Designed miniproteins, single chains, continued (2). Designs and how they scored, part 74

Each design is a single chain, and the fold is of that chain. pLDDT is the mean over its residues in the fold that is shown.

## One batch from the design tools (miniprotein)

Design m6572
Fold by ESMFold2-Fast:
Structure m6572 (fold): chain A 93 residues (1-93)
Amino acid sequence: SMDPSVVKLLKEFQEFYNRLSEEVRKELGEEAYKIFQEKYEQALQQAKELIAEAIRLGVSGESDEKALELLQEAFNILINVPLETVEELKKEK
């Protein structure tokens, strides 16, 4: 079983995403919601690839510094891309 603090973090992240996606749908409409979902799916895929590479580097012992940089980039993508997409969609209205 996962650490309780990790479970809370994952729940909070999921709740954040759910709130943001619901607000996009309600305020900006169905078309904006589809764009948001598509952008988020692309961001999620990019983040997964960065995390996978970070794990590979960590396991190989090649570069802990590079592994941490990739993890930071993945987390920045997962947080910033949804927020930036919302701001872009709002500006087009």
Scores: mean pLDDT 78

Design m6573
Fold by ESMFold2-Fast:
Structure m6573 (fold): chain A 78 residues (1-78)
Amino acid sequence: SREEKLAALKKALEELKTLVGEEAFEEVVKLLKEGKYEEAAEVVAKAMGISLEQAKRIIEILKQGIDLAGPDALDEVL
């Protein structure tokens, strides 16, 4: 259901916040809301100390969750 998709997205975002920290998480959320997925991946890569390729995979999963939950999903789960 949409409710289950929103719950999954919320959990993924909470896990991301734990991994990147609050400051980097706020920047990632801002970039995701602006549709700047490449820039969001760069922030994740730097904050987690992982490759840009790995960060892009994380952002792609989040983008898929946002797309499945609907255009207001980020505002609903934050």
Scores: mean pLDDT 84

Design m6574
Fold by ESMFold2-Fast:
Structure m6574 (fold): chain A 76 residues (1-76)
Amino acid sequence: SAIDQAVAIVQAAIDSLDPQQRAVLQAAQREGVDRLDYAALAKELGISPSTVRKNLKAAEAHVAPAEQQAVELLES
């Protein structure tokens, strides 16, 4: 189905992320980006809050083309 293909495209992009970038993205997905506690997540991952922000931005930029492809697939 188009939904299964869309999920597979996005999941493949997530699976290709660096482990740290993937961990940050998964935390943002659980909490919602607007509710993400950067300081708490930084402490949990053993990195700085600025590194959490950089990793989230990098992960979002990496996944964005796959998300766009998934949206186009679902709209077709």
Scores: mean pLDDT 81

Design m6575
Fold by ESMFold2-Fast:
Structure m6575 (fold): chain A 94 residues (1-94)
Amino acid sequence: MDRRIEELARRAGEAQREANLRAGMPEDRAEEVGRATEENLLQLAEEMRRRGMSDEEIIRFLEALLNLVRGEVSPEDRRFLEELERRILEELRR
């Protein structure tokens, strides 16, 4: 896997851990969820690559998700994530 994809997944997991701690989640549970988030994102990135998505598209997804978790989402990030969610829901309906 691309090193940048691995780094973004790790950063997203850390950001999710911090967000959950701010929301009042216990530290042990927040750490567990953060690690699960990283692992799930790495698995999702591998699945996206198998489905023909480029590394650049996967990187864009992870950057948008990281921005969302940090509360720094742009209108472009929101549109990208909404379109990706729509595509995933269409695939799940098949």
Scores: mean pLDDT 77

Design m6576
Fold by ESMFold2-Fast:
Structure m6576 (fold): chain A 57 residues (1-57)
Amino acid sequence: GMASQQALAEGGPAGGLTGGGEAIKNGKEEYGRKAVEYARQGDAAGAAQAVEDSGMA
């Protein structure tokens, strides 16, 4: 819902780490794996991109 969207947007740098988890929850193992790797490196942009790609599909 709106609350979860706002929380994700406001997450900013932390959103990258939690975004990796979102990709995994989407059931996209391929994207989830990539997002986790980005999150581990602290690459919020990379993690967010992987989550967006997974969610869009």
Scores: mean pLDDT 56

Design m6577
Fold by ESMFold2-Fast:
Structure m6577 (fold): chain A 94 residues (1-94)
Amino acid sequence: MAPEKVKVLQVSGEHVSGKTYRVTVRVFEVDKGETDEAKYELLDETTFDLKSGEDLRKLRDELVEKGLLDEELAKQLEEAAEALENNNPDTPLK
C-alpha cells in the first residue's frame, strides 16, 4: 500500500487596515508524521481580504466540497475564524 497521506492546513494573516486582514490559506498533502516543510506538496492556495470569521467559514465549506479538507482541518479553519472574532485588529493570526 502507498504511504498514508494526510492534509495539512496553513493559515497566515497580515493586518492591512482597520478590521481587514489579508489571509493566505494553503492546503498541503504530506506523509503522516512529516515535519519537513520542503516535503509538503501544495494542493491549493487562496489569498483574500478577511473582514470577518464568516469569510474563513465560507472558504472552509468550499475546500471541504472540493475534497481538500477533512473534518480535522475544517475544525482548524473554524478555530481560526473564532480566534479572529475574539482578537482586536492589531493582534496577528496564529
Scores: mean pLDDT 69

Design m6578
Fold by ESMFold2-Fast:
Structure m6578 (fold): chain A 100 residues (1-100)
Amino acid sequence: SAAGTAAVRRVLAHEGRRMVAEIARAAREDPEKGRELLRAFSEAARTAADSAADRETVLAQVDEIVRTLEEGLRAGEEEGEKALERMREQVDALLDRLAA
């Protein structure tokens, strides 16, 4: 529903950065838990994009975030930390778009 999509957008705008910090923390401790939490976040972001004029851009940004996490989880510790920081920057850009 339009009301449901608007509610999800508001939650992501206000809580999304905390959710991403939790995803990064979980990914460092348990890669599968990190993937699970990112999948839930990605579904929320796709719901927030539903029927939006910027939908294709949001979906592309979500796919890039997922790719960045997967690359980081396959990398060594130092490169993995750089990938998690890059993921945070990509999510900041996504959340700013959803808040606009």
Scores: mean pLDDT 77

Design m6579
Fold by ESMFold2-Fast:
Structure m6579 (fold): chain A 113 residues (1-113)
Amino acid sequence: SRELAERKAEEILELLRKKEYEEAARKFVEMLTSDETFDLRVVIELFRRMAREFSVEELAKFFKEVVKIAGPHFFADLRLLFEYLKQYLSEEEYNKILEAIRLANPEGFAALQ
């Protein structure tokens, strides 16, 4: 499961670098919703790398595609994951992810405050 999660995370990051936001979003939703590909440590590292490598505008485009696939409550339903992200990401990294979500999904952002 960890090896599959790590491969999925690298695929998502490569797609984001290519600005292929729709395909990145499909793989991201699959990673978070499948027991075979979900690994909490890998997911935290993926969010950290996303915050470090990409602009707020790029992440907002990505998260808009995530919301389009998974619905407007997807990030709200990840509240517990975001409590872990708050503990393990720097304040700047965490706030950058939240700002991208605010732009993509105001309802999800409100639930994560």
Scores: mean pLDDT 87

Design m6580
Fold by ESMFold2-Fast:
Structure m6580 (fold): chain A 62 residues (1-62)
Amino acid sequence: SREEILELLEEAERNRDAGALMEALSLAQQAGYTEVIEAAEPYLEAGDILAAIPAMREALLA
């Protein structure tokens, strides 16, 4: 659900936990939140994956 993904993003941000961010991406992909995945893509390509969190949050809440 959206809440579950948001909780994982909050955990990733709080703990600098790339694993929690990857779990959030996995849940977004399973739920069909393509916009969240697309928002994260530039940051994943750049290797600064935790920088994706604000963009993923915005995409999920839009």
Scores: mean pLDDT 83

Design m6581
Fold by ESMFold2-Fast:
Structure m6581 (fold): chain A 92 residues (1-92)
Amino acid sequence: ASPEQLAEAMAANADELEAEARAARERAAEEVAATLPAEAAERATALVRAMADAVLAAIAALRAGDREAAIAAVAEAMRLGREARALVAAAE
């Protein structure tokens, strides 16, 4: 999906996605420690938190009516998600 399509989907589910992003940010260290070696865990935790922060920024921008900022934040979240997946694949 494009960042534009994801931003539109997020607008419809903003409250649920905000709660999920906040929970993911708070639990990042615990969840990463359960799945990755210690050397990769710190970087993976930082990436998960950065991705959650980008999602929260996208939701805030959508609520403010700043569609361009929301699309940019969604694109950043997608980039961070790809980086996190690459890190997990390399750790296996």
Scores: mean pLDDT 80

Design m6582
Fold by ESMFold2-Fast:
Structure m6582 (fold): chain A 88 residues (1-88)
Amino acid sequence: MVRFMSEESLKKIYDLIRKLSGKKEEEIEKIIEYLKEKLRKAKTPEEVQKLMEEVKKKYNLSPQAVLLLEALAESELLREEAEKKKKE
């Protein structure tokens, strides 16, 4: 498994999102959960792009904050898959 996001990297991304959005960690987690649910249903790059535009408008986020939130949501989905495969 390739480690694209370490715990330290995740903390830095959360800090950047907080600075860019002014949102608390709890609000960021709610947005990530919403993105995870919608990303599971998105099958094409066009659907992902449309979802990102909707999230940007709904939560009044900068483009940079949206990209970081997308990266976190995708990282968590990959982690969930890895945890299912590592279940002893």
Scores: mean pLDDT 73

Design m6583
Fold by ESMFold2-Fast:
Order: C-alpha cells, then structure tokens, then sequence
Structure m6583 (fold): chain A 90 residues (1-90)
C-alpha cells in the first residue's frame, strides 16, 4: 500500500538500527501507542516542530503526557525509552 511504501522510505532514512527496529515493531503492534510513535517519528524527521508532533499524537487518542514522552524519545533517538513506552501498552 501507499502507507507501507511511505513507512519503508521513512525507515530507510533512520540511521540508528535500534531506533529503526523499534519503529518497525511499533507499526507492527497495531496499537494506538505504536501508531503514535510512528506518526511522531514521521512528523519530526520530516521537519515538523515538537508542538505540532505532540498535537498530532494527541489527536490519534494518546494523552498529553504520553505524546510528550514519545516526541522527546524520538527527538533524542532513544530506542530504549521508545521500547519502554511501547511495552507499557496493556
């Protein structure tokens, strides 16, 4: 699909293999949190500002605190924190 092709192109721009792997797992999880991680990463690496990325993630059903944590972890390329956020989903 177009969305899968866009994701594959986006993942190819991520130089950190651990971050790339977490983003792939986030997409494959089919959870709201996983989708929020992918959307935040696509927006931030595509040049969007942090506030816009946070608002976009909130609009997909995440809380402000979770959106801020995700955006911060993506900005810092912190694969460990992204894994913790993804694994916290019940």
Amino acid sequence: SRLQAELDRFLATVEDEEVREVLRKAWESKTIVGWGIVVAAANLLGGAGDKFAIETVINYGLTKDEAEKIVKAVRERNAEELKKILDSVP
Scores: mean pLDDT 78

Design m6584
Fold by ESMFold2-Fast:
Structure m6584 (fold): chain A 69 residues (1-69)
Amino acid sequence: SMEELEEKARRMAEDLLRLAEEVGPEFAAALASKDLGLDPAEVKRLLEARDLEGLTRLVLEGLQRIAAE
């Protein structure tokens, strides 16, 4: 369901923020790019801004694209 997908996106965004704090935003952005097909530059900007809402939205868009393909 959309609610389950939104919850998953939120958890993934939170995990990416934690990962960026531990190993840096470049590595976290590269993983998001590899796993979800996201633009690593966009992910890095959101990680550096600590924008959880923006990250959740971007991750959700990535999950929706994968589900549609």
Scores: mean pLDDT 85

Design m6585
Fold by ESMFold2-Fast:
Structure m6585 (fold): chain A 91 residues (1-91)
Amino acid sequence: SNEQKAIDLLSRAAQRLIAIARENGDEETLEKVRELFRKALSAIENGDKEAFEKILDELYKLVDEMRERGLISDEEAQEIKRILDEAKKAY
């Protein structure tokens, strides 16, 4: 289903961001990713597309902040953003 595809893509993006934050000892970013992931799942389960898109925008911003801080490469940031864009399109 479109919901399941969105969940799978979102999970992939979240797991990558969590791994990077953990490797860098960035507990604040780790907690933020977990919170946003949980909120996005809740939005999907409730059929709240507007809330889902807003949370994806926050994840997108977080990816940009991680890139600016040198925690991820431009290539990794672009790959994660593509996954988030696909999740938004699927839902």
Scores: mean pLDDT 87

Design m6586
Fold by ESMFold2-Fast:
Structure m6586 (fold): chain A 71 residues (1-71)
Amino acid sequence: MQEDLDILAKASQEAVARNADLIAEVGRRRQELVKTARTPEEREAVAGDHGQALAGPLAREFKREYERLKA
């Protein structure tokens, strides 16, 4: 149980590390958009867009690392 959690944690850390540039870029764009957002609805839209931009790349890299660490 704990060993599997450690593998999941390592895979997650590697996925974040391999997408560090994308995470930084999406984060910067989000900060700029938040500065121009004037309503709560606009701020929620920015948060949703940020999550969508990262979800695919992070999931793909997590799967690769998880499978590598399990092998």
Scores: mean pLDDT 71

Design m6587
Fold by ESMFold2-Fast:
Structure m6587 (fold): chain A 83 residues (1-83)
Amino acid sequence: MIEEIVEEAGELARKIALETFKEYRLPDPPEEVLEKAEEEAKKKTEELAKKEKNKEELIKKAKEIAEEIGRKVPIEYAQELAA
């Protein structure tokens, strides 16, 4: 159950990262950037799961984490390319 929530958060972060690349008109994202977004979302969701005992709240917060990371990682990558 918790493992499923973590996995879904990673998948959502990856999807949002791909959508964010399209929004900023960047070329197709490198696989490592999508993987980074997925891994960061999974890691944060696992840490949250240790503290959050309510399943519904965990699912809600996991989606928020995925959305935040999915948007953040592409923006950071784009900023690094501009430097």
Scores: mean pLDDT 81

Design m6588
Fold by ESMFold2-Fast:
Structure m6588 (fold): chain A 89 residues (1-89)
Amino acid sequence: ERESLLNVLSMTARDITLDVAKKHNLDVKVYSYKDEIGVKYNGKFGSAVADPSKPPADGIIDATRTAMQKAGVPQDVIDQSVKLLSQHF
């Protein structure tokens, strides 16, 4: 079902984003809950939900990018995370 798929994809996006942040020695916290991704970095918080009109993978990738941008994560880390998500999904 779409909900179960979104939950798995959001958890995968969390794990990939955390791995990229760790490799860049950044203290980033990433949360996943169903279709939502939340990111906290240097006291800033950003979150986004997957667009229900988009394919699940595309929705989660866009939500992850938006959450990281809102949290002020460095652009190189955002770009690398999104690239890896696109390759994995």
Scores: mean pLDDT 84

Design m6589
Fold by ESMFold2-Fast:
Structure m6589 (fold): chain A 64 residues (1-64)
Amino acid sequence: GTVEEAERLFAEGKELIEQGKLEEGEKLMAGAVSYASEAGDEALAQRIADEGRRLSREALEKGL
């Protein structure tokens, strides 16, 4: 994957999680982390992983 593909999947995953589609959003977040790591951007991969965990926790706390 590329950094651009990672950023696109991250944006889509974030939207899905915010809509309460947690399983679908988490799958896209995992794909984004994979693409960022494959592109050699470990800092982006870590940021996506951290943000994904935060968004999933907040969605569950809100009952989404």
Scores: mean pLDDT 82

Design m6590
Fold by ESMFold2-Fast:
Structure m6590 (fold): chain A 92 residues (1-92)
Amino acid sequence: SLEEKIREANRLIGEAYRLALSGAPLDEVKERIEKAYQLLKEARNEVLSPEEADKANQEIEKRYKQVMEAAESLIKERDKLNKEIEDLLKSL
């Protein structure tokens, strides 16, 4: 159903954020985001007119890009922190 697809897409987006925060590989994060994006597109196709679908697709694409950028930023922050910890341990 439409509701189930939207619910599952939101679950996958939340899971992607959790994975990014835990330092999981970008590929794993991307896989969840891609699955969420696909589900949102399928949901759009079931309900919306072509005109409404275009608007929804633009919003979905924008959200997808924002989530990917956020995930990349979190991974970079984790890598930097890891390096600082390594340097600290080297001083012991």
Scores: mean pLDDT 74

Design m6591
Fold by ESMFold2-Fast:
Structure m6591 (fold): chain A 64 residues (1-64)
Amino acid sequence: MLDELRALARELRGGGRTAAAEVIRGLEQGVPVEVLIARLEKQIETVPELREALERVLALLKRA
């Protein structure tokens, strides 16, 4: 999962890359996956321009 997230982060640009990097940092710090999922879902509501990028990150987290 982390390697897949890092690969996705390199593919993404701007706010999408930043969001993916924050998720990677959270996982490395031991933040529960459920908390990271909730944060991404809230970010999609707040910044709909990033929806496609954030949904790709969310899909990887939900498969773990």
Scores: mean pLDDT 82

Design m6592
Fold by ESMFold2-Fast:
Structure m6592 (fold): chain A 99 residues (1-99)
Amino acid sequence: SPETYVSDLFSKWLHLKAGDTLEVTLRNTSSKDAKGKVLVLDRNGNVVAEKDVTIPANSEKTVTLTLPADVPDGWYRVTVKAEKGTPGIEIVDVKVVKP
């Protein structure tokens, strides 16, 4: 079965609070659809939020992730893991959604 692998090259660090909602803009510059996961990691490398993504060939996609209500305020890393055998996925932008 295909294995997912980590690409930390396109990681972003943000100071986040419990319940924060993030918009993550991802890019695929290849001629093939890319599959992967967006991950939010705490400072110890634990996954606190994740979302499966498919990004069509030569396109950008914005996805939304919400941090759990029970995580501490602090520094978090947003990254992507491209699925084995699919093109790489770039993080274009990460922002906190404000009400």
Scores: mean pLDDT 79

Design m6593
Fold by ESMFold2-Fast:
Structure m6593 (fold): chain A 91 residues (1-91)
Amino acid sequence: MEEVKKIIKETIEKLKEALEKKSSVEEILEILEEGEKKLDELKKKNNPSKEAGRMIAFFGASLGFFIMAVKTGADPYKVAEEVIKNFEKIL
């Protein structure tokens, strides 16, 4: 659980920095994909608790939502802000 929360917090911080710097959509996507990769590695090493498993699943769903929203013409910065808010609510 503690490691999962740490990865999500680090992802939030990187997303906030990317938004402040007006980083590319590709850079924002890379931040989210890096977070997902780190969470997948934790899932492989440890059987996550039900709560940790839900957080990991929510992260993956949020990445998928970001990709879909951007592909369909949504403002990627507004979608990234919503992802940050949602991650903060589950911490």
Scores: mean pLDDT 82

Design m6594
Fold by ESMFold2-Fast:
Structure m6594 (fold): chain A 64 residues (1-64)
Amino acid sequence: MSREEAVELLMERTGFSREEARRMLEGAVAVARQMGLDVGAQLLARETGLPLEVAREILEGLLA
């Protein structure tokens, strides 16, 4: 998954602006790199309201 695809998915699912979606993904990716994928996925799910499994899949695609 590209960063652009992840941004579009967040905008569609949450109603966030493109800038908000990019900032959210950047923060979640940083947390995932520092503290692990599960922590980053939990943060993304909490902040966006997405299911944990969807948040995890987004971050796995961005970290690949």
Scores: mean pLDDT 81

Design m6595
Fold by ESMFold2-Fast:
Structure m6595 (fold): chain A 81 residues (1-81)
Amino acid sequence: MASREERELLLRLLVHELKELIEQGASTEEVVAALRRFIAELEKRDPETAARLRELLEATRGASAEEIYRAVAEWVEREIA
């Protein structure tokens, strides 16, 4: 399983990737696809955190790309605090 430090680094990298997508004008579908790829990779290292991210993605169903990014960024801040 991933260490706390590895988990924090991976989650910060996710937020950075999603921010870059938003700045490039990515669609909601592109943001969701990037988040789904990250969750699939994370499941092999940290299945509990991956499951919580999946729940967050389901909770943001119908949201805009910016709203999904904001929800993930806020969730990550709480998770690593």
Scores: mean pLDDT 83

Design m6596
Fold by ESMFold2-Fast:
Structure m6596 (fold): chain A 82 residues (1-82)
Amino acid sequence: SEKLEKARKLLGEIARILYENLSDEEVKQAIELLNQFYEALKKGDLETAKKYAEQLREIAKKYLSPEDFEKVDKLLDEALKL
């Protein structure tokens, strides 16, 4: 669906930012959460999707610059609004 295509694109951009900024071990955890976020979005489980988005925001806040955190935060918010 168009909604899932948009979600894949947004999550791909988040993954790129995470891969650019996190170590190999740190990025594995973040990508697992990102995959769970995508699965929740596919199921229309917004409550679960929001919980994974919050965990991803915590990781982003810990490891990213304020500018890259803001990018990830906006991408997560856009994905939740699909």
Scores: mean pLDDT 87

Design m6597
Fold by ESMFold2-Fast:
Structure m6597 (fold): chain A 62 residues (1-62)
Amino acid sequence: VAEETRRAIERGDSARFAELFRNPETREGAMEGLTEYIREELPRAVDVAIEENKKRLEELKE
């Protein structure tokens, strides 16, 4: 279920995502899949920004 939710998000399949989220039996897995997707994608963008700033800081300090 979590994997199906992740695939629906990646494909932009709003109907499938809504179906998984509206069904009480799959909702928990859908929440887990959504949380995992956010955890994987958002931190990656943040990490890139942090690394860029860290390089500039190291250049200035050294």
Scores: mean pLDDT 69

Design m6598
Fold by ESMFold2-Fast:
Structure m6598 (fold): chain A 71 residues (1-71)
Amino acid sequence: APLIEANEEGVKYLREAVRLAEEGAPEAEIRELILKAADAGGPSSEAQREEALEESRRLEELAKERAEAAA
């Protein structure tokens, strides 16, 4: 994957974000890791930022579903 290969440090932050989402961590902490992934390794392309935002939305939806299930 070109974007992932170009930003290996970003991949580490994305993996941590996914792990935190599975553990039910706060959305704010997950979002910060996704943004760090996009910013890591220098200037991010527009495509990289868009992918990071999409992953953030997906993780936010998972966190909301867990909160609703707990209610």
Scores: mean pLDDT 65

Design m6599
Fold by ESMFold2-Fast:
Structure m6599 (fold): chain A 86 residues (1-86)
Amino acid sequence: MQPRTTEEFLEMLDEMLEKLKKAGAPQEHIDLVEELKRAVEKLGMRVGTLAVALKRGADEQDLEDAAKELGLSEEEIERARELAKE
């Protein structure tokens, strides 16, 4: 149901940055997109950490607690569950 992966999001952000720079957009807009790209990259690392905890046999309560500590959303928790199913 989610149409975008982390990789797809990063690709879209790179395209947006190129268009903004070529159009001479305000630096504030360019900086915001660069900050968003950095946040998305960091998010991928946090999701990976949760997936490892799942693979080690953490229960659903431990997952929920860890996700809150890491600041993850419901969608990010679901992504971690998918990665743990290996």
Scores: mean pLDDT 68

Design m6600
Fold by ESMFold2-Fast:
Structure m6600 (fold): chain A 55 residues (1-55)
Amino acid sequence: DVAAALRAILAEGRVGEVRSLVTEEGQREEWRLVLDPETGVPALENISAAPNRRA
């Protein structure tokens, strides 16, 4: 479920868009789609209640 939702966000999501996902354990996670403006490489950041940012 989460993997399918993440793939959909990467394929159809918009830069800066936040999607809320529910894990198999019922935990809610928020993921933000980011895109490098030069390379166009999409990536997802977990921005759930904690400030978990990838460097």
Scores: mean pLDDT 64

Design m6601
Fold by ESMFold2-Fast:
Structure m6601 (fold): chain A 72 residues (1-72)
Amino acid sequence: SDAAALAARQAQAEELAKKLVEELGLPEPVARRIALVGVLEGLDEEQIFEVARLVKEEGLPIDDAVARVRAA
């Protein structure tokens, strides 16, 4: 079901969010939002890390960072 597929993506996003906190030092709520948006947008782990870097280092809104990474 769509609900089960969404739950699986949420679990994947939680693992990625943990890595973003550990490797980039992002606050947990921000890391979880970036990871979930990235997974739902079909980004891979490398792309999600680039979104997180753009948000942290350049202060981009998450949606703008996602758009930039997808355009690359």
Scores: mean pLDDT 85

Design m6602
Fold by ESMFold2-Fast:
Structure m6602 (fold): chain A 69 residues (1-69)
Amino acid sequence: SEKRKEELDLLGKTQSEVARLLNEKNYEEALEFLENGIEQAKKKGLTSASERLQVLLELLKRKIEEEKG
């Protein structure tokens, strides 16, 4: 399915770039990039990718708050 290929491509590209930004300690850019990826998934109707990226966003926000507090 072409939709499945788009979901896997967007998910992979978003996760890869977020991981790169986190390794550079660019937490704000990582959050913004992840939020942008979620919006792109929603606009394209890529529900599976959107749901997986949303879970990652919540986990990342909690981790950042724990490291700041």
Scores: mean pLDDT 83

Design m6603
Fold by ESMFold2-Fast:
Structure m6603 (fold): chain A 64 residues (1-64)
Amino acid sequence: AGLAAAEARGAAHQPLVRGVNAIFDLLDTEGLEAALAALDELARRHGLSPQAVAELRAALEDYA
């Protein structure tokens, strides 16, 4: 919905976006199991909310 109010997320957004892109690359090269394991580590490292993790997991399963 075009959220432009992400100033405070700027510093955390770049590593997170990079991590998400790497997970989708991993899905394509190593498959869903490897991508889900990488997502779990990303969530732990960056403190992702359970909702964000669930949404990314659903997206990965839909893409696989």
Scores: mean pLDDT 71

Design m6604
Fold by ESMFold2-Fast:
Structure m6604 (fold): chain A 62 residues (1-62)
Amino acid sequence: MITVELEYAGATVTLTINGEEVTYSVSNAPDDASRRAAERYAKQLAQQLQQLLRLEKERQAA
């Protein structure tokens, strides 16, 4: 089984995949709105990665 955990803090997303940590950072943004957008993008990307790992395993079985 593959486990994917994510930690979201500010503009940095840390992914833990099978015991390995991968840090994903977004560029700094001058405005709060721009920073929120960058943070949301990083979080969404991390969630997509986790879903892809599970979907790939299922699709290979079918």
Scores: mean pLDDT 61

Design m6605
Fold by ESMFold2-Fast:
Structure m6605 (fold): chain A 80 residues (1-80)
Amino acid sequence: SLVDEVRKAVEKALTETEDPTEAMSRTAQTVSDILRKHLTPEQQRRLVARVVQALQDAFDAGLSKEEIVKRVEEAVRELL
């Protein structure tokens, strides 16, 4: 599913990067790329921004990698 694809990609991006800023940037880019494959351009503009905001809020809150993955998965699931 789209949710599973996003979850796995986020887990990979967070695992491959030790720097929080790079992890956030890479995760946001990866999620954006996945959403572009499955959604219309209008849905992409709406949903990508919200998912990126959820990701940023999770990083700002100092959540674990596991919690960040859950928050992004929940954001994608809720908006679909």
Scores: mean pLDDT 76

Design m6606
Fold by ESMFold2-Fast:
Structure m6606 (fold): chain A 85 residues (1-85)
Amino acid sequence: SANELAEEAVRLGEEGARLFAEGKRLLATAKTQQEISRGIGLILRGLGLGIQAVLLAEKARKGGADPELVERALRLAEEAGVKRL
């Protein structure tokens, strides 16, 4: 259903936002090249999940999903580094 797509978008957005925040925190406190590389990797993974969340949220919106779920997914994707329009 459209709501199932929106719920999946929320899950991807939550994970993406978490990884993006962890990556940024690690970069802010990084003392070694290895820590910098790990931080960048987390940011890129978070961004990728955020992009997937946007794509699923837009598909869910077109399918008539609950607007609150769609908005939550897009907000979480923004926290994952994916800018709105």
Scores: mean pLDDT 89

Design m6607
Fold by ESMFold2-Fast:
Structure m6607 (fold): chain A 72 residues (1-72)
Amino acid sequence: STPAERIAAAEAEARREVERLSAASERARELAELGREAGLNPTAILMALRQVEAGQEAAVREALAAVRDWRA
């Protein structure tokens, strides 16, 4: 497989996992929406959701707000 094919497969898998988590959790859905507003790809959104599960929700929310403000 090419590097581009592997990246595309990883993004597709991450998108499916974000959708699954969002269906199971209102918090995950809201955080995924914030990630999309910040311009994050599915892999970055999935990593943010994993950090929230690790107890880093406040840091994740702060980082997403900062990225959105920086892009504005």
Scores: mean pLDDT 80

